# Designs tried in a protein design run: designed miniproteins, single chains. Part 41

Each design is a single chain, and the fold is of that chain. pLDDT is the mean over its residues in the fold that is shown.

## One batch from the design tools (miniprotein)

Design m1404
Fold by ESMFold2-Fast:
Structure m1404 (fold): chain A 100 residues (1-100)
Amino acid sequence: SAELEALRAEILARFEEIIAILEKAGVDTSELRALVAEMRRASPEEFLRLVERAGRLIGELVRANASKFSEEEKEQLDRLGLEIVGLLAQLRDLLAAQRA
C-alpha cells in the first residue's frame, strides 16, 4: 500500500530527526539506530511494536540527558514525539481498515 509506505516513511523521518538532535547533544544513539534499522525491514505488525520500543528508549535517553538539551531542542523533541504519536494512530487505523 502506497499510503501505508508513506506513513511508515513519515514516522521513520521523525525518528531520524530525533536521532540527529540526540547525537548533536552527545547522546549515544547506537541502540536507537539499531531499532530504526529493524523498522525499515519490519512487517506492519512488527513495525508498530518497534515504534513503541523506540519511543520508550527515546524517553529514557532524553530523561537521562536532560541537561544536554537547549530549550529549543526540548521543544523540537516534544513536537517530533507528538507527530509520531499522530502518525502511528493513522497507521493503526489504516492497518485495521485493510484487515476489515
Scores: mean pLDDT 88

Design m1405
Fold by ESMFold2-Fast:
Structure m1405 (fold): chain A 104 residues (1-104)
Amino acid sequence: IEEEAKQAYEKGKYEAEDLIKQGKEEEALEEAKRAVEAAEKAVKEAKEALEKGDEEKAKELAKQAVVNASYALGIAEKLKEAGIDTSEIIEKAEKAYKEAKELL
């Protein structure tokens, strides 16, 4: 999972940098928001799977949450370097990442 998280983070940075160069900062911001929403949803579903006794599904969803949160953090870091406020995205992504890691 650590390598997958690192790859997702680097992908987020790369894609955001490309979008920023094209003047598409809003598209990068929307992509980060979608990734955060996907991570939060995956954390919620992972917790529900654990309560149901489905440990395999919970781990799979937790991995998805880690990947999506890492991707959002990568995008947010590049947008922040470009002067765009991503503090809320970073807070939500970090929370989802931490909660997902606790489920693994």
Scores: mean pLDDT 87

Design m1406
Fold by ESMFold2-Fast:
Structure m1406 (fold): chain A 73 residues (1-73)
Amino acid sequence: SLTDLSQEQLDAVIQKLVEIARQARRESSNPEEQKELFEKRVIEWLVKQGLAKPDETLEEIFARLTEAIRRLG
């Protein structure tokens, strides 16, 4: 889970989120489509890693990430 991540694992997650965002921006020039691609791929990747549930919103996931960062820093 997100609460069980080490600092190194959390940094890797953040770097992956940045990579997914960059890829979405390269695939579409439309900001709404970029956001949709980003949200879909972020959720899919985090679910694959066991860090999120398929039914979680991006807002819920980011709230948990923010809490994890706050506890570590």
Scores: mean pLDDT 78

Design m1407
Fold by ESMFold2-Fast:
Structure m1407 (fold): chain A 61 residues (1-61)
Amino acid sequence: SAVERLLAEIKEIVERHRDDPVAATQALAELLAKAKAEGILTEEIKQAVSEALVALHEKLL
């Protein structure tokens, strides 16, 4: 499903950019914009992105 693809993409972004929180944050923002445009910005997608952003921002302080 589209939601499953986005969840996999969120995980891929975090893993790919684990040592570059700025790049990860930008990629996650682009994913959110894409999900909004496609009308598939579910609570599950929002929660996954929020958790990823919190973890990344902990590295930025």
Scores: mean pLDDT 78

Design m1408
Fold by ESMFold2-Fast:
Structure m1408 (fold): chain A 66 residues (1-66)
Amino acid sequence: ERPSLRGGGNGVKTADEAKGAALEAELRAKLAAGELTPQERVRLAGEAMANSSEERRLALAAELEA
């Protein structure tokens, strides 16, 4: 067992934060470019939220609904 290999949001903050930040950056970039499809919006939101704090999840949800 290795916490560094889990990266699922349950014990490895560094890996989860890196993954969440990457997904959030991709989501924001596509939002800014206007290239987010409904399918990608749902997928990226779900993945980013799974790898983010509750506060970040709420912020992302607000951006996606706008």
Scores: mean pLDDT 65

Design m1409
Fold by ESMFold2-Fast:
Structure m1409 (fold): chain A 80 residues (1-80)
Amino acid sequence: SMEEVEAAGVAFVDHHRGIVDQIAAELSPDQAQQVVQQSTQLLGELGEGLARAWAAGDVDGALALIDQARQRLDQLYQQG
C-alpha cells in the first residue's frame, strides 16, 4: 500500500540521519563534503524513481528503490 511506501520512506530517512551523524563525528570536512554531494545525487535519483513508481501504482518497485538507495548510501558512507 502507499502507507507502506511512506513508512519505508520514514525508515530510510531515519537510517540516513544516523549515518550523517556518524559522518559528522568521524570524517574530515573534505570527506564529509564529498559523501554529502554524492548522497544528494542519489537522493535526487531516488525521488525521480519514486515519482514514476507512484504514478504507476508500483508499490513493490517503490519499496525496492528505497532499499537500493539505502544500500548505495551505506556503501558510499563506508568508502568515504
Scores: mean pLDDT 72

Design m1410
Fold by ESMFold2-Fast:
Structure m1410 (fold): chain A 89 residues (1-89)
Amino acid sequence: SLTEEFLRAAREVLDRLAEEYGLSPEIKEALQKAFDEVEERARKEGLTPEQVFARLAQALRDIAEKYGRPEFADRALQALSEEYRRLRA
């Protein structure tokens, strides 16, 4: 599905950016947990790519606020927006 395709693209992008920004293991675990929760909800509730994007965006903002990493969240949101647009093209 388009939702599964978006989830795979989003995971790849977030993993790459987490490495590029040198996120600590604690922040990586928080990000992975948030991603897994969105993925499980998408599977159970049949979420659209738009709904997945909105939930991932909120999770990124929450993580940025908690860990003081606004630069990571801004770049991750931009990259997810680019992947979402590619999916919709």
Scores: mean pLDDT 87

Design m1411
Fold by ESMFold2-Fast:
Order: C-alpha cells, then sequence, then structure tokens
Structure m1411 (fold): chain A 68 residues (1-68)
C-alpha cells in the first residue's frame, strides 16, 4: 500500500511536469530513456489522454489514502 502510494505520487508528479512543459510550449527533456520517452511523448501529444490519466491516478491515490 505505502510503496504503491509512493509510485503513484511519483507518476502523478512526472505527468504534471509533462503537462506544464506542454502549456509553456517547451519540449520534453532529451535525457529521457525508453520506454518512458515513448510513453511521455505520446501523452505530450495527446493532452486529453494525459488529463484522463491524471484524473484516474488521483482517484486511485485517494482510494489508497482512504484505506490507510
Amino acid sequence: AQAELDLLQNLIGLLKQVKELREKGLPLPEGLAEPAKAFLTRLYNNPEELDKLLEELERKKKEILEKL
């Protein structure tokens, strides 16, 4: 549960950074490794998918916190 929460928080933070970069018109960092680079690039190019995924992850985080 705690390890799962930590992973969710890290993923949410990463996806929020992708959203911020897109809003500022900045590209993704060049230092990204595969498969993360492909995944983040897809979300960068599909803001609706990014927003949906963020909503789902935030909901899952809330469910885990309510069980702690």
Scores: mean pLDDT 77

Design m1412
Fold by ESMFold2-Fast:
Structure m1412 (fold): chain A 84 residues (1-84)
Amino acid sequence: MEELELEIQKAMVRMIVGITKSTLELSPELEELMDRLVELIDRSRDLEKVERGRRVLVEAADLVEEGREEEAKELLEEAIEELE
């Protein structure tokens, strides 16, 4: 059950990133930070960390849509450090 839930959350993360990249204009720096966070999530076996990373990706996408790219970058950098 837990492993299936973990894989579902990781699939949701990839879907969120795919939608974000297709709908929002991302800087190369922001895209690199998102890709790094996705890599850390994909390698994680901790459901709580994966869920937290997913929430951060959604929040970062919302910030970018509002033109708050620097805040999105800071949020992603903090999440990357936390998931290390």
Scores: mean pLDDT 82

Design m1413
Fold by ESMFold2-Fast:
Structure m1413 (fold): chain A 84 residues (1-84)
Amino acid sequence: EEKKKLAEKYIKGAKDAVDGLKKGADDIASLSEEDRKKAVDYAKGLVKGLADEAVKASGTKEYEEEAKKLIKEADEVAKEILEK
């Protein structure tokens, strides 16, 4: 149904954003402290926003665990980038 398709698109978007952060980690870590913070904050916000929308769009608990895992993963990757 349409709600499930929308939720799946948001989850895919969140996964793509996490993957982008991971693939860009070395490049982001090479930036100034200010630019690194801006880049990781943007990526974290995007993942959280997409994950939250997926849960809302589904109307069920089906995506809650996956959304939480994606948000946590983005936070962990961002922390690792900022600590380098």
Scores: mean pLDDT 81

Design m1414
Fold by ESMFold2-Fast:
Structure m1414 (fold): chain A 80 residues (1-80)
Amino acid sequence: MKKLEEIKKKLDEIRSALTPEQRKVLREGAILDAARGILEAALSVYEELGDQKNVDSVRRDIAETDARIAELEAELARLQ
C-alpha cells in the first residue's frame, strides 16, 4: 500500500510536467505495450500447442504493434 502511494505521487509529479500532447502519446504507447505483452503470451501458448497458423498470425500482429510503437516514440521525440 505505502509503496503504491509513493509511486502515485511520483507519477502525479511526472504527469504535471507533461504537455497534453505528450500525455496522449504516452497513453497510446502504454496501451500498445500492454497489447504486445498479451500477444507475446498468446505466441507462447500457440507455439506450445503447435498451432502454426495462429503463431504466424500473432507474429504479424506483434510486428504491426512494434511498428506503431516506433511511430509513437518518434512522435514523442518530436514533441520536445
Scores: mean pLDDT 78

Design m1415
Fold by ESMFold2-Fast:
Structure m1415 (fold): chain A 75 residues (1-75)
Amino acid sequence: SLEEVRAELEEIRKKYEEIKKKMDPSNPSFQAMLKAIENAIDLAERAIEQGNVELARKYIESAKKLIEAMEKQLK
């Protein structure tokens, strides 16, 4: 449902903000990954605005995987 997808996107945004605080903003590799996550979040938002739940879930999944990859790099 749209409510579930909105809730998932909100949790992804929270994790993104947490990771962003841990990263050096001058590091170009981290900047590239942060931009990729932001792009996925923006695309998910756009899909939700258009009522496309399937597309929104796809972009949320992509953002989730990018966040997991970034968390692994912090270890």
Scores: mean pLDDT 81

Design m1416
Fold by ESMFold2-Fast:
Structure m1416 (fold): chain A 83 residues (1-83)
Amino acid sequence: DAVIRFYRTPDGSVVAVAEGATEEEAREAAELAAKLLKELGLEPEIRRVGDKFLAGTAAALAVPLEELEFVGEVTLSELKELL
């Protein structure tokens, strides 16, 4: 089961970081996180960073990691029930 961690940017945007046992699970999690961000009125992109997939706006994905505030964590299964 893939895990998605949500972070808040200083300007109030959101970045989701998806990790899974397989690349397919991590990618699916990032795609669902991007869908959630679109429903919140954002224009997310998905990018691969090592073994992780990130979802967020281009501006949000450019924010340094030290400026991101951890908000919460969900599993892919939990995120599917929210969408």
Scores: mean pLDDT 81

Design m1417
Fold by ESMFold2-Fast:
Structure m1417 (fold): chain A 88 residues (1-88)
Amino acid sequence: MEEELEAFLEELAKLSKEIEEKKKKGLTLEEIKKIFEETIERLVELYRMIRELGLEDRFIEAPSEEELEEQAEKMRKKLEEWIKKLLE
């Protein structure tokens, strides 16, 4: 779970650099925003699926629904900062 999420974030970091190069070649700002929005939504869905499937049976401490939502919001804000950096 956590390692899979971290690997996904690492993939996003790689994509960030590729997006910077593609921005020079003509990607629009709207296309970049849409990609990030879809990514955030996918991460929220992943958290919910992990909870619903009971994959936490193997973990000692399971985060509450509120904690999961807080993590998703923090991720969203972090990605918004990445978008701002790409716009510079």
Scores: mean pLDDT 63

Design m1418
Fold by ESMFold2-Fast:
Structure m1418 (fold): chain A 101 residues (1-101)
Amino acid sequence: MGVVELKPGDSVTVTVRNTGTGGPVRLTVNLEKRDPETGEWTTVASKDLVVAPGETATAVFTVPDSEPSGQYQVVLTDVEIPPGSTAEVYVNGELLLTLTN
């Protein structure tokens, strides 16, 4: 689970590595922010990634300096893992999860 407490100027780097040989991994990386009043999560930024076998792709999100500290999470959507492919997902250099087909 990619829940992180972020401050103004903090960055979240999401790195996706395809260690398989089958084909390109496709996914959307979403940065969601928690509403402190409702507890609801809303998408504040998104990036589509396509990662060929043996390659790495990154999505970088930065909290504006004008925003207060808050809770954020990384959510993956539209995930396509072809047979023989493996996606390793890292958040700020830490392995979050491994996706296989």
Scores: mean pLDDT 80

Design m1419
Fold by ESMFold2-Fast:
Structure m1419 (fold): chain A 106 residues (1-106)
Amino acid sequence: LEEIKKRYEQERKELIDLAKKNPGEGAVEALQRLVRELSEIVDTLQANDLDKVEEIIIRAEALKKTSDELLKYAREHGLPPEIVTAAEGIRDAADSIIAEAKKLLE
């Protein structure tokens, strides 16, 4: 699990760097990658594969951190409101996933 955490921390840095290199277009691409990751996490939770629950929590925590960083960047640089709203939606979805996944470990 530590190697998975390290991998997602690196992916997080890559996505934030992508958004910074081309504000707007880069932020949209970062959002699209986060939406794909969110979809994969949801699909895994719906499959009720208990062996993957801890990995899903780690993935969702990383998704939340990336969304929070993208939100901060978007607000500080005056990116379009649509980017802010999308990032907030991903963050809120990640929080819900973490809460639901933790219940499966009870």
Scores: mean pLDDT 75

Design m1420
Fold by ESMFold2-Fast:
Structure m1420 (fold): chain A 76 residues (1-76)
Amino acid sequence: VDELVEEAARAAAEGDFERAIELLDEAIKKEKNPVRKRLISLLRQAVLTAVQNGRFEDARGLGRTVLDSLERIRKS
């Protein structure tokens, strides 16, 4: 699941928003923890809302922020 979230964040940072949303949908389906499932759903909604409102740089920024956060956690 963490790999799917990381790949989704990378896709969003690269501007591939359709792939990012598809990967987040897969992560939501596979996530068993209800708290993590909710957080992934909120990330999906944030990316989708930014894209639908034409805020593409905001959507890319969300992807970069999540990717950076995951990299820091993985190095711990």
Scores: mean pLDDT 81

Design m1421
Fold by ESMFold2-Fast:
Structure m1421 (fold): chain A 57 residues (1-57)
Amino acid sequence: SRALADRYRELMAALRADEAAYRAFQLAISEAAVEKRRNNINEPFKLEDVVKIAEEL
């Protein structure tokens, strides 16, 4: 999981440096969060889930 943690940190740094990319990421996370709420899932996102969302933009 160290590779996932390193990838997450680099992805987040790159996204935060690019306004358009970060905006797209925020929308994707928001949509995923709405889907979790609709299914009564209130637990936070796992690292793997966040990385997957960022990479699938």
Scores: mean pLDDT 80

Design m1422
Fold by ESMFold2-Fast:
Parts: sequence; C-alpha cells; structure tokens
Structure m1422 (fold): chain A 82 residues (1-82)
Amino acid sequence: KKKEGKELAKKALELAEEGLKLIKEGKKLLEEGKVLEGIAKIIDGIGKAYEARLLVDKAEELGYDGEEVKKARELLEEAGLA
C-alpha cells in the first residue's frame, strides 16, 4: 500500500518540519531569557517530532521509502530524535 505510506510520509515530513521549527524557536527564546515560553515551544516541538517519527516508521512498514521518508528522518536527526 505505497499510496497510504506516501500519505503518512507526507504528514510525517510536515510534522518533522513543524517540530524542528518549534524547537529552534524555543531555543532562541531561551537565549533571549524567555525561559517558560522557550521550554513550552521545545516541548511542543518534541511532541510533533515524536509523532512524525511514528508516522515515518508506519510509512516504511507499509512499504513506502520515498523522499519524504528520507527528509523526515534527516529533520528528526537534526532535532536529536532519530
């Protein structure tokens, strides 16, 4: 079911992109002294990145190993969650 795997991989990529963006924004807020806001964004970003990992694993289980899977895993690795 490569079509279903591709759809999951696309969603995983979107969540990985969003998660990494939130983690980077949160780290910037911590550097600016906005500790509570920074921590909240990092936690939200980690949650989205974790969901992305589960979806990319499921896409591979369904036999899809396209570019979206590779890109999502690269972003998760950059976030320290691969």
Scores: mean pLDDT 84

Design m1423
Fold by ESMFold2-Fast:
Structure m1423 (fold): chain A 77 residues (1-77)
Amino acid sequence: DLAEAVEKAKLDLLGAQARLLVVQSDEDERIERALRESPELGRRARDQGDERIAKAQAEVDKAQAEYDALKAKLDAS
């Protein structure tokens, strides 16, 4: 069922977006704590945070692409 596949992909996308927001929030807190100790530690925390955020963003991008492809098929049917 294409409609069911679209709804599943939508939920997967929403889940990936929610995870990205949590990762961004957690990394913002880590960076803030590190910056309070030193600018060097803050820079290191930001570099690590950027890597973790990039991984979470890649999951959102993948889920978005799957959702868009399935929705386009549903809209064409």
Scores: mean pLDDT 87

Design m1424
Fold by ESMFold2-Fast:
Structure m1424 (fold): chain A 70 residues (1-70)
Amino acid sequence: DVVGRGQQVQQQGQDVLQQARDQGSSQETINMAQKSIDNARRAVDTGSQRDMDRGQSGLHGAQLRMNNER
């Protein structure tokens, strides 16, 4: 279910974005989190597995950057 997964990735992306802002992460980390939200939203709107994969990948990248910038 691309729509259900896209909604979950969008919510997780929002949580990561807020955490990155709260901890003072780099603009690059904030931008990656925002892109993951945008891709997940597009996946929900279009049912695109490709946009879902991009959203999930971006979310993972943002999480790794936050951990490195702690």
Scores: mean pLDDT 81

Design m1425
Fold by ESMFold2-Fast:
Structure m1425 (fold): chain A 68 residues (1-68)
Amino acid sequence: GPSEEEFEAEVLLALGHMILGIAKANKDSPEKLKKIEELVSKLEEATRQRNVDEARKILDEIIKIANE
């Protein structure tokens, strides 16, 4: 199976996509949606690199933007 770090990175990515999906469903502002979409793209890249520390930082920023 995947390494523990790979699994954690994939979970963080799934959470990022879930937050983006909720923001889209709630019809949040276009500016807010664009910021979250850009961060999810960065999260996808961090996950591809298996950089869990970077993925955690990006998810924290996604959560912060979602709570604005």
Scores: mean pLDDT 84

Design m1426
Fold by ESMFold2-Fast:
Structure m1426 (fold): chain A 100 residues (1-100)
Amino acid sequence: MSIKELAEEIAKKTIEEIKAIYEKNKPLLSEENAKIAEEKLKDIEKSLREYAKKLAEEAERLRLSKEEVEKIMKGYADATIENFKLFIDTLLKEEKRLKE
């Protein structure tokens, strides 16, 4: 596996995980908030793919190892997942307030 393929694979798995979080919580959201969450997910998907590409290009330039690239990419992926969870929690809190 190349450095580029490694970064892209981590991005792909991260996108699959955030999609799973969205699908799990979608039934608890209004149509409006589900749409907001879907748009956020699309933005995150684009950002993860662009980050993986840029990291692979910088890794070649800076002569980073596969281990270093994996660590950097996983760190970014983990932060992205946690931020998306917080975003969904915020939408769920608003849903609860709207139903009261």
Scores: mean pLDDT 86

Design m1427
Fold by ESMFold2-Fast:
Structure m1427 (fold): chain A 85 residues (1-85)
Amino acid sequence: KVVDELLKTAIEVLKKSGYKAPFDEVKEAIRKKAKELGVTVSDEAIDAIYGAAVLKILLEEHPDDERLRKAYERLVKEAQEIIDK
């Protein structure tokens, strides 16, 4: 799915930078990946993917945190809904 590829890209940029990549750099990486996949993404979708990527990284460190898991699931669903229709 497109969201999974964009999310993976955001996570990779964040991890590779030691979590120091500015939002604009992550945003550009997401846009570039979307273009490679042949899709156009809104700023709203990019914001949701960025948020989900941050929460996914936090959830890897805190796997039992139900609030983080629910927030992550919500943002992934939001991004998917924006991109799909």
Scores: mean pLDDT 80

Design m1428
Fold by ESMFold2-Fast:
Structure m1428 (fold): chain A 67 residues (1-67)
Amino acid sequence: SSEENAKAAGEAGRKAAEELEAKGASQEQLDRLNRASTRAVIAAAEGASAEEGIKAVEDAKKEILAE
């Protein structure tokens, strides 16, 4: 369901934020991740899969970690 997919995307975003915080990420980096997570949740509400949402969050996390 869209609700379950949105929840999965949100949980992925929460875990990614916790990992970045543990690695000393700046507030700007955390804000970018939060925007990516919010977009993934909205996309899931519009019919995107949980896999697509989780991937979008993971891609954002990897981009930030590569900085």
Scores: mean pLDDT 83

Design m1429
Fold by ESMFold2-Fast:
Structure m1429 (fold): chain A 77 residues (1-77)
Amino acid sequence: SALKEEFKKKYLEYLRALDEVKKNPEDEALRQKLLEAAVALGEALTRLRKAGVSDEEIEELIEEAKKEYEEEKKKKS
């Protein structure tokens, strides 16, 4: 589903932005990027729920995105 792929992508963008802010908490541009990522994630979540995607399926997408992000971090270290 395009909506499920979009949600996972927005969750990954949110996780990346969150880590950037944690490393540079005083960077206003990174804080703004995190806020924009959070808004986009919320909109994608609303679209999934309106499309009838279950909370169980949404939690599975979140776990997949978290796992993908942890693997991405390992490759950069």
Scores: mean pLDDT 86

Design m1430
Fold by ESMFold2-Fast:
Structure m1430 (fold): chain A 95 residues (1-95)
Amino acid sequence: AMDELEKGVEYFENGNYDEAIEHFKKAIEQAEGSLKREALTYLGEALFKQKNYKEAIEYYEESIKVLRSLKEKSMRDKFLLDRAETLKKAAEQKL
């Protein structure tokens, strides 16, 4: 739900990555469309911040797959795609 995404973002911005990950996972389970795409990208970044690079790569790959499957992409979707691709490469360099 949107509420879970909002809570995840708040924890993420405050550096509480464990709590952020929990809320982003709940958002992914309950959300569709744009909210799910946001949550997948944020989950990858939270895992990256925790130095869990292998799991971060898995969620970046899922985010990229979902975003690339869209018939039409918003400016936000294009930003999320670029961010996911960039951070996936960065995570791969840390392995």
Scores: mean pLDDT 83

Design m1431
Fold by ESMFold2-Fast:
Structure m1431 (fold): chain A 86 residues (1-86)
Amino acid sequence: MEKVVEELNAVPGVQAEAVSENVLRVTVELEASSVELGVETAEHRVREAVERAGGKVKSIKVTSVESEKVSEDLLKVTTTFEVEVE
């Protein structure tokens, strides 16, 4: 678990904390052309970081999504996930 938290926090725009032995709260901030693309990209980054740390994602749940317009074609998307790892 500690290595998973470290790998996630090493990713730009990602903040991770352990909620329990196998559950993480992960917040990802990134820029995307749509909210859907932002959430999808954020989930992909979380999965890759967990796998890089030698973990496996058992479940991933979106708990909140916030978006801010940065420009006409760009949104800042902040997605918070609850991630169960094994």
Scores: mean pLDDT 85

Design m1432
Fold by ESMFold2-Fast:
Structure m1432 (fold): chain A 69 residues (1-69)
Amino acid sequence: SEKEKLKKELTEKIIEAANAGDLEAVERYGTLLAILFSDEETKEALEEALKKTTNPEAKEVLEKAIKSL
């Protein structure tokens, strides 16, 4: 579905931004996920992004976002 495609694309953008150290972009795309999707769907996407992120600062941003859901 279009919603599933958008969720995947946003998750991939978060991973790219996180691994590039672009913390503002991580927060922006994460906020967009939270606005467009349920807390459960947002948590799934952020947990997937966290697993594929190597930047320690970006991991912290993602962990805080997940805990705030």
Scores: mean pLDDT 87

Design m1433
Fold by ESMFold2-Fast:
Structure m1433 (fold): chain A 84 residues (1-84)
Amino acid sequence: SAAEASEKLAEAARAGDEDKAVEYAKQLAKLVLEELKKNPEDALGAAQGFEDAAEQAEKLGLPKLAEQFRKAAEEIRKLAEELA
């Protein structure tokens, strides 16, 4: 689930395991994109959430995780445009 992926991501980020955090972030993004196809009204909020997560990742010194979150936000915004 998205909640489980989010919890595992947070644990990996707190441990400083950036490579694992990036993998969980990719899984979370995939799950969010699948859910947004059913609930497209949530897309802009989800994109903002990933952008906020990217800023927090940068503050933690996890630049690869920040880049992954920004890519996820961009994919969500693109999906929102396609569903509009």
Scores: mean pLDDT 83

Design m1434
Fold by ESMFold2-Fast:
Structure m1434 (fold): chain A 87 residues (1-87)
Amino acid sequence: SPLEELERLAQELIEAIENGADKDTVISLLNRMLQLAARHRRLTPEERAEVARLFGEILDAIDNGDKEAAIQAVRRLYELLKRALER
């Protein structure tokens, strides 16, 4: 299901961050999560704005070496995309 695939991608991204994956790997996995959600549900303008903010928070945390902040932002993004898929 799209929800199971989203959960799998979120876990893969969290594990990649924990293992010190580079920024390109993080961006690739983030884009896969976003494409999965967009394929199954049209995001509202408000949801798209929140996604953009969370994407920025994740990348900023990676740039600052803050794995904990990056993982928390990924979990927030996952919950947002999960809610969109459950609409």
Scores: mean pLDDT 87

Design m1435
Fold by ESMFold2-Fast:
Structure m1435 (fold): chain A 95 residues (1-95)
Amino acid sequence: MVTEISEEEYKKLKELEDKVRKAFEKITGDSDVEAISGKLAGLGTDKIFVASSKPREELEKYKEQLEKETGVDVEVIDIAGGIALRILASLVKVK
């Protein structure tokens, strides 16, 4: 039930999370955002999930700009989804 990952891969995924979060902060001016690797959360996807309280229509615009600026596939989710994925990612076993 816990995702097992190498230390090198874990560091790379955490760097992608930080890259996407910083890009979101730069685009929106909002630092209250979570960026969660779908792979660290055990979802079997290379997407980075961005959790924000902003309206969905606004988040869809930010998604396109984030993907263009970072070159990373992103998905936008609500705050509750972000909390759930962060909990799952915190259970990752680094080998």
Scores: mean pLDDT 79

Design m1436
Fold by ESMFold2-Fast:
Structure m1436 (fold): chain A 92 residues (1-92)
Amino acid sequence: STGKMMSLLNKNKQDLDKWFDEAIKKSKNPKVIEQLKQLKNQYNKEMNELLDELKKLDAEKSSPLELSKIVFRATSVMVEGYIEAESLIKKE
């Protein structure tokens, strides 16, 4: 169901946000902290746009395949966020 997909994506977004917050708290480099905050804001924006697109496609009664493509994109955004944030932390 779309409601279940939305719930999972919102949870994934919250988990990513918490991970960024922990990374920011652990960082000692002000430049890295600023970059982590910018990445968190960027990925939050991208996730919100995908969540809005998912709602629109569901309202339009789009196919399960079309809905699944948005879920796959959201997962890719999350994985990219983790990788980029970890790369910044390793530069400290």
Scores: mean pLDDT 82

Design m1437
Fold by ESMFold2-Fast:
Parts: structure tokens; sequence; C-alpha cells
Structure m1437 (fold): chain A 107 residues (1-107)
């Protein structure tokens, strides 16, 4: 459907945003600026996850993936160690790729 195609593109947008956040974690020395960038990413992530849930109501696999992504985002926001933040972000990236794969099966 057109709505599913739009949601796929929004998930792809999250993959692009994650790469930008990974780069910023490596080069940004301002801790407050990094915290704001993580918060901004979290807001965009939640908007996309909410849209996916609205388009795949009752899909247990998609709901499970979204719960895991949300759990990792809480861990990312609580972390103060760049190495730990990068590892958490890699796991979020893997789960977003899996979410894309599962959502594409509905198209």
Amino acid sequence: SPEAKKAILRIVSLQIRIVGLQVNLEIEEDEEKLKQEIRTFSKHLEEVLEEVLKLAPGNEKIEELIEKIRELMKQLEASTDKEEQLKILEEIQKLISKLLEEFEKLS
C-alpha cells in the first residue's frame, strides 16, 4: 500500500539518522550537545515506531522488535560512556534493520 511504502521510507530515514548520531558520538566533545542529539533522535524514533504500530496493529513480531528498540533507547539515554553508547547504538541499528525486514513482508 502507499501508506506502507511511506512507513518503509521513514524507517530508512531512521537508519540514516543513526549513522549521523554514530559520527557525532565519535567527534563531538560537548556532552550537553550530545545529550540533546540523543534526545532528538529518541523523539524521531518514537514518531516512526508509533506510525509502524498504527499500520501493523496486532503484529506480535513487530511489537516485540519495537519493545526491544525502546528498551535499548532507555539504556542509551542512561549511558555516559561513549564506547557503551556506540555498542547500544549498533544493537538499535540491527533491530531497526530487522523491523524494516518484517514490515516489508506486509507490503
Scores: mean pLDDT 86

